# Designed miniproteins, single chains, continued (2), part 57

Each design is a single chain, and the fold is of that chain. pLDDT is the mean over its residues in the fold that is shown.

## One batch from the design tools (miniprotein)

Design m5966
Fold by ESMFold2-Fast:
Structure m5966 (fold): chain A 79 residues (1-79)
Amino acid sequence: IDWSKLDPVTQEFLARVIALELVRAVQAGEDKEKIIETLKEIFKHMTPEQIETLRKYALRIAPEELRDEVMEVIDEAIK
């Protein structure tokens, strides 16, 4: 998906859906390396601004005890 061609409402919706699934996967104790690989593939199609929107939303919805892990996974996926 070429995110630059999506309207802002669709971009925000997709960022929120991805953020929700990311937090769920981390909370479920899924394989961290697999989560990072999946996010890397998704992030190839996103702008830096969209990735930051996803990050802010993910951190807002994540339980406090998981925020550091969620942040770490996102940071590793951006590299």
Scores: mean pLDDT 80

Design m5967
Fold by ESMFold2-Fast:
Structure m5967 (fold): chain A 91 residues (1-91)
Amino acid sequence: ELEELEKKIQETADEARRRIVEAVREYFSGLSPEEVERLVKETDERAKRLAEEWKKIGLSAAYSSPEAAEKVMQEFLDRVDAEVERLLAEK
C-alpha cells in the first residue's frame, strides 16, 4: 500500500519534471539547436531538484493519509501546468 503510493508519488514528480523540460524546449525552439540543448540541460537539472523536493513533501504527507499525498502531488502538477501555460502564452 505505502509502496504503491511511493511509486505513484515518484511517477508524478517525474511527470512534472518532463513537463517543465518540454515547455522550455518549446519556448526556446526559435534558438539554435546548441543553445536549446544547453537551456534544456540547465532546466532539467533544476527540475530534477524541484521534483526531489516535492517527492519528499508527498512522502511526508503520505504518513498522514494517501488522500493527503495525492492532493499534494496534484497541487504540484497543477502549479507546474499553470507556470507552463503562462510561459507558453508569452511566446
Scores: mean pLDDT 82

Design m5968
Fold by ESMFold2-Fast:
Structure m5968 (fold): chain A 72 residues (1-72)
Amino acid sequence: DDLLRREIEYFLEAQREMEELTAQYSPEAGLAAGGKLNEGRIEGARNPELREKYEEEGREEARRVLEEKLRE
């Protein structure tokens, strides 16, 4: 059950990253950015052949959200 295992791993990694972002940045900015990272990982788990693409898109969106929140 590789897909379920990968989804669980991605979920745990995303939770860890959200904790780090919340601690380093404002709680709102950190949680919003972490959510985008998590979305990319979930889509990557659903489409393993496009995993890198979805994870990169998630990272790009996370950076955009973080920049947007810092501009507020």
Scores: mean pLDDT 68

Design m5969
Fold by ESMFold2-Fast:
Structure m5969 (fold): chain A 80 residues (1-80)
Amino acid sequence: EEIKKYEEERQKAFDEMLKVTDEAAKRVSELRRRAKADPATREQYQAEIDRVLSEAGEKITELRNKYKEYDQKIKELKAK
């Protein structure tokens, strides 16, 4: 039962990482298209892209650490 709870939390962290990655990729793609359509705003869109990637990277790192912590707990419990 305890192992199953950690597996569910590990899966939630993984699913959230995928969601963050997909949302960031979609937003960056949209910002790149807008920058291409209007060169006068290119620097503004690049700053927004850099911010989106930075924020997503920080969140993914946090979720990855959470995933690893639960993965380690599962391995320790299964070793018994």
Scores: mean pLDDT 83

Design m5970
Fold by ESMFold2-Fast:
Structure m5970 (fold): chain A 50 residues (1-50)
Amino acid sequence: SGYDYLRSRGVPVSTILKALSAYNDGKDPSEFEPPISSYVQEIIEIEKKS
């Protein structure tokens, strides 16, 4: 899952939850500043392969 991937990279839980909330709401990664924008994009790519 996107959560497990980001946790394995050492991303803080609070940051991952913010990115997951954005992904679940269907928000575009460009609506966020880095690094959140990058994490939303990575979640999209992981979920698309599943």
Scores: mean pLDDT 80

Design m5971
Fold by ESMFold2-Fast:
Structure m5971 (fold): chain A 72 residues (1-72)
Amino acid sequence: SIKEEMIEVAKEAGRLMALAAADPKYRDQAKQALKQFGELAKKYPEYAKEAAAAGQAAYDATVAELRAQAAA
């Protein structure tokens, strides 16, 4: 479904944003993923809130993973 596709795009954008904060090499990938999510959010605003929440969760999970790796 469009909703499921939008959630997956948001999760990937969140993950790449967390990676880009730690390593500049991911910045262009993060920008493209955010642009793709933004275009989908304009087409399907009814799914935007749930997809954004999934993206935030993916961001938080990736930040936690990177912090755990740095502490090892």
Scores: mean pLDDT 88

Design m5972
Fold by ESMFold2-Fast:
Structure m5972 (fold): chain A 83 residues (1-83)
Amino acid sequence: SIADDYISSFTRVVNQLGRRYGIPQSIVDSIITNSRNFMNSRSNGDNDSSTQSSQNLDSDMRNAARSAGVSVGQFVDDMTDIS
């Protein structure tokens, strides 16, 4: 499905960025897991689970950016450039 293709592509991008910046695999895995949970909750119309997954993703993104030594904005820009 389109959603499965998107998640697979996103997983590759996040793993590549994690390797590039030396981000701990636990943080990378957390981003991927919370992204999957967000997509699944959106597909199911579960707004509470979507909100929780979104908050977890925000926390994970801050932790990833800190580990990479960049701002959250720069980290997001770098993900877009790899995509």
Scores: mean pLDDT 76

Design m5973
Fold by ESMFold2-Fast:
Structure m5973 (fold): chain A 70 residues (1-70)
Amino acid sequence: VEEAAERAQKALLEAGASESQAKAARLSLLRTTNPDNIKVTVELLLLSYGVSREEARKIAEEIAEMVAKE
């Protein structure tokens, strides 16, 4: 979960999120161990920062797989 949360924070920063918003998202994800909830949350956050649907889904699935493997 920690590694997945760090990956999500980095992806949000790359998409143009502020440092404070990316940190808030990381802390939120650390409270969740369900891969489906993480996937939905990451996809929606990336979409809100202007990432394409296809790219947001790809990143969200990658992060969810990291959580499922932990």
Scores: mean pLDDT 74

Design m5974
Fold by ESMFold2-Fast:
Structure m5974 (fold): chain A 71 residues (1-71)
Amino acid sequence: MSSQIQDEIAKLAQAIATDDQAAIDAQKANLLALGMSQADIDKLVATLRTQVARGREDGARRREEEERRLR
């Protein structure tokens, strides 16, 4: 059970990183079926989205800094 939940969490993290809403919804349903509560899933999604957003912002900021070097 625990290993299946961890595998589904890894898939959820990948879906969030690729901004695939359909995959996110599918993984949330799979986690519910494996016995995770909706509240825990919502908390997990919020945490993962925050982590992904920070990574994307850091990448975008670095690219904007490089672009400013051309101006």
Scores: mean pLDDT 74

Design m5975
Fold by ESMFold2-Fast:
Structure m5975 (fold): chain A 84 residues (1-84)
Amino acid sequence: MYKIEKLTLQDAEDIELAFKGLKTDEEKMVFFAILAKYIDSVKEATPEAIKRLKELIDKYKDVIPKSVYDRITNRLKELEEKLK
């Protein structure tokens, strides 16, 4: 299982690049479900990584189930709060 202690801008860019390779809404939904589980395992994140992922999630919010969107958004908010 892919583990990361700190989410960096490069990690966020790699996630966005992987997502852009997907062609169907079903593949995109599965990707975001996996991403939600992955983000839950992250201990800390850079401000740049949080911003990039928020932009990605907001851009595609219509293809993401609300529960998955809320889970990712809430975890990113918790990671951002730790930076304050």
Scores: mean pLDDT 79

Design m5976
Fold by ESMFold2-Fast:
Structure m5976 (fold): chain A 73 residues (1-73)
Amino acid sequence: MEELLAREEELIARAAKLPEADQREVLEAATNTALAALPAIEAITDPEERERAELETAERALRVMEEKIKELE
């Protein structure tokens, strides 16, 4: 988790150097990725499986964010 948080902070700092419109596009892409996973995560009744799904979703959202930043840079 700590590694994901550090990566998120790095990507946020990179996105902050982009124009405001591009920053919104990066945040929208990451947010939409996370929101699309919510119904599946909410369907998980096992707390350990839910935690794993949440971490996998966070990793996916960060990958989408990084790809979008690279596209806009």
Scores: mean pLDDT 79

Design m5977
Fold by ESMFold2-Fast:
Parts: structure tokens; sequence; C-alpha cells
Structure m5977 (fold): chain A 99 residues (1-99)
């Protein structure tokens, strides 16, 4: 029961990451990170205690990346996107190990 709910939340998070990357590429890294932050917070509200803290931690990282992208040049925004993609992939691998 909890495992199935957590797997569903992780799939929704993975889709949110993909959509955030699309938004970032089309509308800029700032908007992508803002979307990712909001989705991570919403999914954390639905998540079990085991993955909720991890999603909240990722939302905090995305929030800091949003502030950095807002202050940065377009070149710096592209670097933030690459770092965010790698961080999201690492985060998903770590959470999947807990299921």
Amino acid sequence: EKKEEDEKILKEFEEAVKKAIEIAKKEGAEKGFKYLREQAKELAKKASEEIRKELEAFAAVADRAYEGAKAGSKEEQEKYLEEAEKAAEKFLKEIKKKL
C-alpha cells in the first residue's frame, strides 16, 4: 500500500522534473526551477514520511537554484540547468533505493 503510493509519487516527480526541464529550455531556467520547487512541495504533502523529507530537501535545493538562476546570465542559467538535471537524476536513484 505505502510502497505503491510512494512509487506513484516518484513517477509524478519524475514527470515534473521532465516538464521543469522543458519549461527551462523554452522559458528560462528561473521558470523551470520555480515550477520544480512548487511540484516538489506539492508531492511532499502527499508522500509518506520516508520520502517526504527527501522531497522537501529537494524543494529547498530547487528554491536556491531558482534564486541563482534569477540573478545569473543566460550562460550561467544553462550551467544551472545541467547541474539540476544531474541532481534530479541522483535524487531519483537515491529515493528508488528506499522503495
Scores: mean pLDDT 74

Design m5978
Fold by ESMFold2-Fast:
Structure m5978 (fold): chain A 92 residues (1-92)
Amino acid sequence: MKEELKAKVEEMAEELEERLAAMSEATRRVAELIYRILAARENGASEEVIEELEEELRRAIEEARLSEEELAEAREVAEKAVEGIKLVQEIR
């Protein structure tokens, strides 16, 4: 039922909010950039737009000097955020 999807989305949102709050500012910025790239791909953005976002992500990672664990966490949070949006679209 629709209520089960709402509960799933609420649980995902709470988990993502807690994980984002635990991140450094630099790790959060990288997660936001990964999310923007994934969302752009899902929305059929041009290759040029995606390449610009990927270049910005590369620079952000270099500047932040993230550990492999921090980068993995940023990517996982971004992927879960995209999954959450897809679930919200199914509710509508």
Scores: mean pLDDT 79

Design m5979
Fold by ESMFold2-Fast:
Structure m5979 (fold): chain A 90 residues (1-90)
Amino acid sequence: SLDDSVRRLVDHMIDQDGDGARQALDDLRRALIRDQGLSPSQANQVVNQFAVRVGRLVRDARRQGTIHDRRDDLIEQGLRILRDLVDQAR
């Protein structure tokens, strides 16, 4: 699900697991095409914008020393960002 894809990405970004984060983004791209009916171009645009926005949120939380306490909030923000980006791409 989109919720599972966002949770996996946030967890890998918090853990600074670049390989896991890339795999989660690739899985998200495939899910957007298969389950949401986006074209490959639309899915690429959504995933690229999503990665930048979520990456910024995680880096900001890390700089503030709050990253471990804000996992659930980061996931909820990521889900809102993803839903908005999918809606805009349609």
Scores: mean pLDDT 86

Design m5980
Fold by ESMFold2-Fast:
Structure m5980 (fold): chain A 82 residues (1-82)
Amino acid sequence: LIGVTVTINTSNADCRERAGDFLKSIGLKFNASGVDSTPSGNKLTVTLNYDDLDQALAAATEIKKFKDTNPDCVSSYEVTNV
């Protein structure tokens, strides 16, 4: 299983809305097998789980683009084996 993890800044309502909608669309588009979300203070950590490496990497590429254009909204992203 491959996890694509994104940490969202939840202190900004605009960031919560845009990042939430984006991650939902990416999870559906690349066929995530599961979604885990964990709130932690002013942050929300969302992990999209994939059985297919190519789909995980495609999702990670889109997440990187979103982070690069919205650095105040996405504090980190990473791809891990889970």
Scores: mean pLDDT 79

Design m5981
Fold by ESMFold2-Fast:
Structure m5981 (fold): chain A 81 residues (1-81)
Amino acid sequence: MADEIEALSQMEQLALATAKQFPDSELAKLMSETAKQAREARDLLLKGDLDGYAAKRKELLELAKETDAAAEALTAARLAA
């Protein structure tokens, strides 16, 4: 549980840092949403709402797939240059 809360806090910080590096991009928008969802998931864990956390984790997983696709596209574009 403590490790999970720490991981969610780290996810929020990394997502916000990434959004700050790429302002006004689609990646920044997805990262800002990821930070918000990670914070909400952490708050649910702190409350002991495991059912709410499970639902939020599914939302985070879908958002992570979208973010990974956007990051991969950006990386591929940079490698092609």
Scores: mean pLDDT 77

Design m5982
Fold by ESMFold2-Fast:
Structure m5982 (fold): chain A 67 residues (1-67)
Amino acid sequence: MTEKEKEVRKRLREALSTLSKDEAIELFKETAKDLKLEPPKGFEKLSKEEVIETLLKLIDEAVAKLK
């Protein structure tokens, strides 16, 4: 990951941290749908921070596959 990608990820994490847990879960569902991935059962029971980290990991994985 480049320094620019790290900075973008940090800002994205900060922005996502302003969301409610419900908003983070909804964004996770939309992102998983766009990537054609099925969200695991019970991910809605994760903390807001864990939902955000899982979402960021999915985005990083998708970006890595495109490069």
Scores: mean pLDDT 73

Design m5983
Fold by ESMFold2-Fast:
Structure m5983 (fold): chain A 105 residues (1-105)
Amino acid sequence: SSADRAKGKAMADQLVDRLEAIARQGVAAGWSDAEMRRALQAEVRKFIIELEENLDSSMFDEVEDYFSSLVLERIRATTDPRVQALLEWAAAYFHMELIKLKAEK
């Protein structure tokens, strides 16, 4: 439905904002790539649980497509290659976790 689509997009907007904030803050604080990836993994896993609890599985592909588009916009707007690489990694991790979620249904 249009309401479910709006909800999925709002959830994706919030996730991308959190992932970018984690990447920027960690880079500024001197975190290692391993520490950054652990923080991004935790946020993505939390989102997968929220997605499962809040949306019908038929919406998952549309939410992923929208999320991927948002991540790409943030990558294009960022001049720090470490932040770009972390956001690309987070998007790839999200895709992998979503495939696992869909396989369990």
Scores: mean pLDDT 87

Design m5984
Fold by ESMFold2-Fast:
Structure m5984 (fold): chain A 58 residues (1-58)
Amino acid sequence: SMVDEAAAKGKEGKNNKGGAAASIAAGSRDLQMAREAAEAAKKGDTKKATEYAAKASR
């Protein structure tokens, strides 16, 4: 549904900016992918950041 799509997009933006959310501690794999994406984003490597974000969402 459109509401579910909006919620998913909102969560993506908040997770990228929030970084160390408590929910990350529950998923070790997602935690590692989120850390790599955040580090790549800080270095300005948008390609690497999007690759790790895509892997985390698989």
Scores: mean pLDDT 61

Design m5985
Fold by ESMFold2-Fast:
Structure m5985 (fold): chain A 119 residues (1-119)
Amino acid sequence: SERERLVNLFLQRFPYFRDSLLSSSDEELEKQIEVLELLLEQEPDNIFYLIQLIAIYAKLGKEEKALEYLDLLFEKFPDKKDLLDAAVAAVVSLLEELGKTDLARKLEERYRELLKELE
């Protein structure tokens, strides 16, 4: 499928992304958020910190924060469509594996809305 292709492309660049998220406890993920938000203050245009924050907030079920960081990611990097497609596919796939199907659909739908704004 197209999603599987995009997930594989993302994981080729970030091979430990999925395993790191799946093996971390909620408490460990909350600590990672604190570190990533501090790093993002130093490098506000770092695309990888934004992708990681979307994935972690989504795994924790913090829907509003996950969507806020998706909006920010798209605002800063609308020209990086191939990477954004791959990142969103990877996060959505992860959420579906975790049984968070409603949040996965909301993230995918929000990303489609953002893509329409570039028409």
Scores: mean pLDDT 80

Design m5986
Fold by ESMFold2-Fast:
Structure m5986 (fold): chain A 74 residues (1-74)
Amino acid sequence: SMEHKKIIEKEIEKFEAFLRQLAADPSFSDEQIEAAAKWEIKEIKKHLKEVEGLSEEDVEELVKKMEEIAKKIL
């Protein structure tokens, strides 16, 4: 649905902004940023599984997109 699409797009945008902010900070190593990305994806996945009306397929698509974003930033 449109509502589910907005939730997914918002989470992707927030995740990318979070990782880019970490990557812009010279105090964080690539390894630390990768660890932060993996932890954030895990927590977002847990949260999304509790959101009423989101399908398993929607959650899987979001996880894949976040993993691709992390690879592009690192």
Scores: mean pLDDT 80

Design m5987
Fold by ESMFold2-Fast:
Structure m5987 (fold): chain A 86 residues (1-86)
Amino acid sequence: DKEILKRILEGLRDLARKHGIEEAAQKFSDALDALDAGDIESALKYGQEGIQLLIEAGLQEEVAEVMLEALREAGVDLSDLEFVPL
């Protein structure tokens, strides 16, 4: 769902900004712009690139927490997920 992806990207962008990882924040901004333009493929690509930068910065737990909170706020039952969020 577009709304869930938007919430995840917004939360991850804010996380990147909080930790001063400007390159990751830019990737999530680019992902949000692509999502708004209807380019889901580019949104996912930039989102994945931003997540990779946050993991390399040692923020894997914080990334997972942001994603789980965004999914909860969107009404997704996390018990139905068959993959690790990060």
Scores: mean pLDDT 79

Design m5988
Fold by ESMFold2-Fast:
Parts: structure tokens; C-alpha cells; sequence
Structure m5988 (fold): chain A 84 residues (1-84)
């Protein structure tokens, strides 16, 4: 399930709402397909674009370390979904 990541992001930015949830749902779908194909570079790029959109919507600025952590967390989560 993808609801845990969605909930985490929404809780981190309580002022955000459906827009962030929708962006994440779209991102997770695309990342899932890329990881399933073994295209990890594309998966990372999709997540980076998602983070950029979040920054624009919330006015927040993430550090490089925070961005990397988000990317790895999402990739790991998607890989676990595929592994079952």
C-alpha cells in the first residue's frame, strides 16, 4: 500500500492537502513502473521532480540530504512492494 508514504508527507506539511497527495500518487505509479522495468535512473528522476513540485507548492526548501533520503525511502518502499 502507498498510503503510509502519502500520510507521512501530508503530516510533514499539514498545510498541504490533496495536491500533495495527488502528486505523490502519480509519482508512485511512475516510480513503480520504472523500478519494475529496472530503470532506476528514471525512477530517481521522477522522485526528484516530485520533490521540486512539493517545494514549489509549499514554499519549503529541502536540503540535498533530505532530498536524497526521500528518494531512497521511496525507492526502497517501491522495491519492497514488488518483492511482496
Amino acid sequence: EVEEIVKDILESASESGKEIAELEAKMLREVYEAVKKGDLEKAREIIREYIKEIEKLTGEKFSEEEKEEIIEKILTYVKNLLKE
Scores: mean pLDDT 74

Design m5989
Fold by ESMFold2-Fast:
Structure m5989 (fold): chain A 54 residues (1-54)
Amino acid sequence: MKVRVYVPPSRFEELYKLAKELGGSVRRIGTYIAEVEVPEDKVDKLKEAGFGII
C-alpha cells in the first residue's frame, strides 16, 4: 500500500529505516513529504512512530 507521510528533513532517515524494517520502501516527493510503500497491515506502525499520514 502506498501512503503519503509528512516527514521533516531531520526525521527522513528514521522513516527510511522504519519502512525498510516493515518490508517497504520510501521515495521523497517534497521537502516535507515522502511516499511510503508498506504492507497494508503495517501502515499503523508509521502512525505509532509519530509520522503523519496525509
Scores: mean pLDDT 81

Design m5990
Fold by ESMFold2-Fast:
Structure m5990 (fold): chain A 100 residues (1-100)
Amino acid sequence: MVEKLKELVENAEKLSPEEFFDRLKEIVPEELHPLVERLEELLKKLSEEEQKYFLEELTRHIKTLIEAYEKGYISLEEMLERLKELLEHLIESVEEILKK
């Protein structure tokens, strides 16, 4: 999982948003699939510039989580919990933009 997640975020700029989220769903546990699908659905309602911004934010934070895991600062369970929190936070942020 972590190796595939690392490869995904390193190649994120070469992928469309749809390709990125499809691969992310294949990598993450099934429990996170509804959050990934919800974030993708919401991002499709934003401008291309806003979509790029949120994808760059997501990939940047995932890179930080992978680095923390590889350095032994967090467990795999803690990394997945923080990834869930990150997805929930980004969903809330996009929903706030869509209200304005």
Scores: mean pLDDT 84

Design m5991
Fold by ESMFold2-Fast:
Structure m5991 (fold): chain A 61 residues (1-61)
Amino acid sequence: MPLDEATFRRFALHVVREHEAATENPRGLSVEEMIRRMGRALEVDEATIERVIAELRELFA
């Protein structure tokens, strides 16, 4: 079954939490860029990726 939006949202939330726990980002990538790369690798559509990023941005603002 292709990856659903709810599963992708859980993965994106995990990335945010890992980034918050990290003392530094060795790749210099923003958490948003990490989520975009993950979403593209998982073949999630770009509108869903950007919507999830916007929702997480509001949650952690």
Scores: mean pLDDT 70

Design m5992
Fold by ESMFold2-Fast:
Structure m5992 (fold): chain A 58 residues (1-58)
Amino acid sequence: GAAIEEAKEALEKSVKSKKYTEDEASAIALEAITKSEEALEKGDTAAAANAYLDAASK
């Protein structure tokens, strides 16, 4: 949904802004994706979006 897409964009912008290494950026993205997918399996769209937002805030 739009909320998850917006959260993904926020994460991408944050990762670029914080100048992580490629490995660090990949690890953060993979963690966010995994948590988001787990939340979606449970039907929790808010938790899915928050997985990306939490990663972006670190």
Scores: mean pLDDT 76

Design m5993
Fold by ESMFold2-Fast:
Structure m5993 (fold): chain A 86 residues (1-86)
Amino acid sequence: MSRLEQAGLALIELLESLRDKLSPELAEEFDRLVARFREAIAAGDRAALRATFGELVSLAARGQKELDEESKEEFGRRFEEIMAGL
């Protein structure tokens, strides 16, 4: 498994753990991105993997803004750890 696949799956796990704190619109977008990311892994489509990972990163930044202060700090720290592992 590539570092990008590992980072994307870790980011998906992080976002899923905070899903109840996301708006319905962001939660729906997250579900679509998870499906697309998994499809890209199954297809071995590196371009789709990179594109979908970038979209997950963008969604993560938008989602962080919706969190309470304690959850924002925890999310930011874990997000930085995931990104540093690339």
Scores: mean pLDDT 81

Design m5994
Fold by ESMFold2-Fast:
Structure m5994 (fold): chain A 65 residues (1-65)
Amino acid sequence: SEEERQKLIDEYAKLVEEVLRKFAGLPKEKAQEIADIVKKILEFRNYSVEELKKMVEQLKKALEN
């Protein structure tokens, strides 16, 4: 559903913010600005729910290892 797709996009953008803060050492404000851009790009792209789920899981694993 579109609602499920939007939730996954939001989750992915949040994970991008975490990656930028932890690995790139960016300040929270800069990381949020970049994550917002990523969110807009994903909203404009027509990724499937399945593709978005895989992308989210890949970032989660990268953050935990």
Scores: mean pLDDT 83

Design m5995
Fold by ESMFold2-Fast:
Structure m5995 (fold): chain A 80 residues (1-80)
Amino acid sequence: MEAKKRALARMLGGLGASAESIEAIRNAKDEAELKAAIEAALRELGVSPEQAAALADRMVALPAEQIETLVPEIVAAIEA
């Protein structure tokens, strides 16, 4: 859990997520809170609610080492 939260905070921070969104990710107590924090960060970056929910599900399911592989899909979703 902790390694995944660090990877998510680093990746989303690199994409321009607010300090408040990054803190929400770091402070998530369970998977449901983590997913909600990721969805909020993606929506702040301009991702649609439907795409944010789908991407958050994938980010929570992936091992920490693979989270950065989603960067191209997130960038495409922001620009859509």
Scores: mean pLDDT 81

Design m5996
Fold by ESMFold2-Fast:
Structure m5996 (fold): chain A 92 residues (1-92)
Amino acid sequence: GDMLYKEAQKLIEQAKEALKKGDYKKAIELVKRAVQLALKIKDIEKAIEILEEAEKILKDILAKTTDPDVKMEAEILLGLVGIAIGVLKLMS
């Protein structure tokens, strides 16, 4: 079913709103939840779409944040998301 995809899309939109407000910690928490849901999506193309949106948000956070803890968490999560996208693209 599309329920996981729709929920992940909602989390991505909420993360974008947190990003607009400069709440980078909230944006990372929402991205982490979206990524966890994406890994459970059986449709590989839909999973990749959510992970690529997460990657864009994490790159934007890294460009804007001055908080070293936020930078470190975003860098680690970005690396993991990049690996997940690479693995899923090899499977598709």
Scores: mean pLDDT 89

Design m5997
Fold by ESMFold2-Fast:
Order: structure tokens, then sequence, then C-alpha cells
Structure m5997 (fold): chain A 64 residues (1-64)
């Protein structure tokens, strides 16, 4: 169904965001980045994920 396809897109993007967040958390824990840099990177990851999800959902709706 369309809902299942939308969920699959959401789950895939969420997994990608989670991996990126975990890598950034690791860098913070290792003292490689500041708390300010960590926050900025998380915001960039979230924006990237939101944009990717929106683009994939738009594509799906155009094909449906």
Amino acid sequence: SMAEKEKAIADRVESLIEVSRKMTERRLAQGEISEEEYKKRLEQIDKFGANLKAAELARLREEG
C-alpha cells in the first residue's frame, strides 16, 4: 500500500539519521568536538534527513 511505502521511506531515512547522530555522539564523547559543534551537527543532520524524506515522499506521490 501507499502507507507501507511511505513508512518504508520514513524508516530508511530515520535509520540514516540515527547512524549519523551516533557517529556525532561518539565524537563528542571522545572530546573531538564541543557541545556547541555537536548541537550544530545534529541540526544539520536533522535538516538533511527532513529534506531527503520530503523529496522521497514527493517522488512517491508523483509515481502513485
Scores: mean pLDDT 84

Design m5998
Fold by ESMFold2-Fast:
Structure m5998 (fold): chain A 80 residues (1-80)
Amino acid sequence: HDRSVQLLYEFSLAVNEANRLDQQGRFDEAERLLNEAYEKVLEEGKKLKDEETIKAVENARRFLERARARGRAAGRPLLP
């Protein structure tokens, strides 16, 4: 359980960083970062057999997707 909580926290940090990249218009880097975090959390979640960990990867996907949707709606990249 403690490991799952730590994993969720680290995943949250990765999502925050991906959001930052997304705001800079670095969508490819944001996707890469999220994909790596997604794979890591999924593998660790499988080892822990913790449904909460699986939910974390889905939540991160939603979180980034919403942030990216807002960026796309704005129609402008903020930074390179």
Scores: mean pLDDT 69

Design m5999
Fold by ESMFold2-Fast:
Structure m5999 (fold): chain A 68 residues (1-68)
Amino acid sequence: AVTLQSLLSAKESGRVAFAAGNYQAAVEAYQVVIAQLEQERASLSPDLQHELEVAKKELAVAQQKLAE
């Protein structure tokens, strides 16, 4: 089962990958985080809803970098 801690770790891995220029790994990590948070949207705290929106923005930036 995917836990909140593993989701936050995946998001951090995505950020590290993005900073290293590995945009493909960043996209994959953010997509996993977004999919899991969206699945549990009805039970998310406001802090986690904010994290979902941040992850969506970070995904869009990483996708833009890949499209270059």
Scores: mean pLDDT 76

Design m6000
Fold by ESMFold2-Fast:
Structure m6000 (fold): chain A 58 residues (1-58)
Amino acid sequence: DERIRREVEEAADADGFLDGGTAVELLLRWGVSPERAEQFVIDNGGRVSAEALTEFAR
């Protein structure tokens, strides 16, 4: 999904990561439940790579 990829690229920091709060907000906007979004961030240690977030959202 080109829209998801674009939103992730715009939100990622210079190292290609997103903070947990930003990742949860994007996942919620894409229709992921709050429980699933929060668990995904926890499973990734609170800092999520752009690639991992994009793959999870597919």
Scores: mean pLDDT 79

Design m6001
Fold by ESMFold2-Fast:
Structure m6001 (fold): chain A 57 residues (1-57)
Amino acid sequence: MTKADKELRDELIRKSMEVVKLAVELRFAPEEKKPELQERLDRAAAEVDRLEAEIKA
């Protein structure tokens, strides 16, 4: 394993956990906070997809 490979995997785990945390927060959030949390969730999910594509290459 290279240091870069390990860093990509660590980043993926970190971002995946952010997605789960944001999804839980969104479920229990008041309506006025949902748009902000949804935007953050969408961004985190996109980063996870990008990292998964890099790791699979």
Scores: mean pLDDT 80

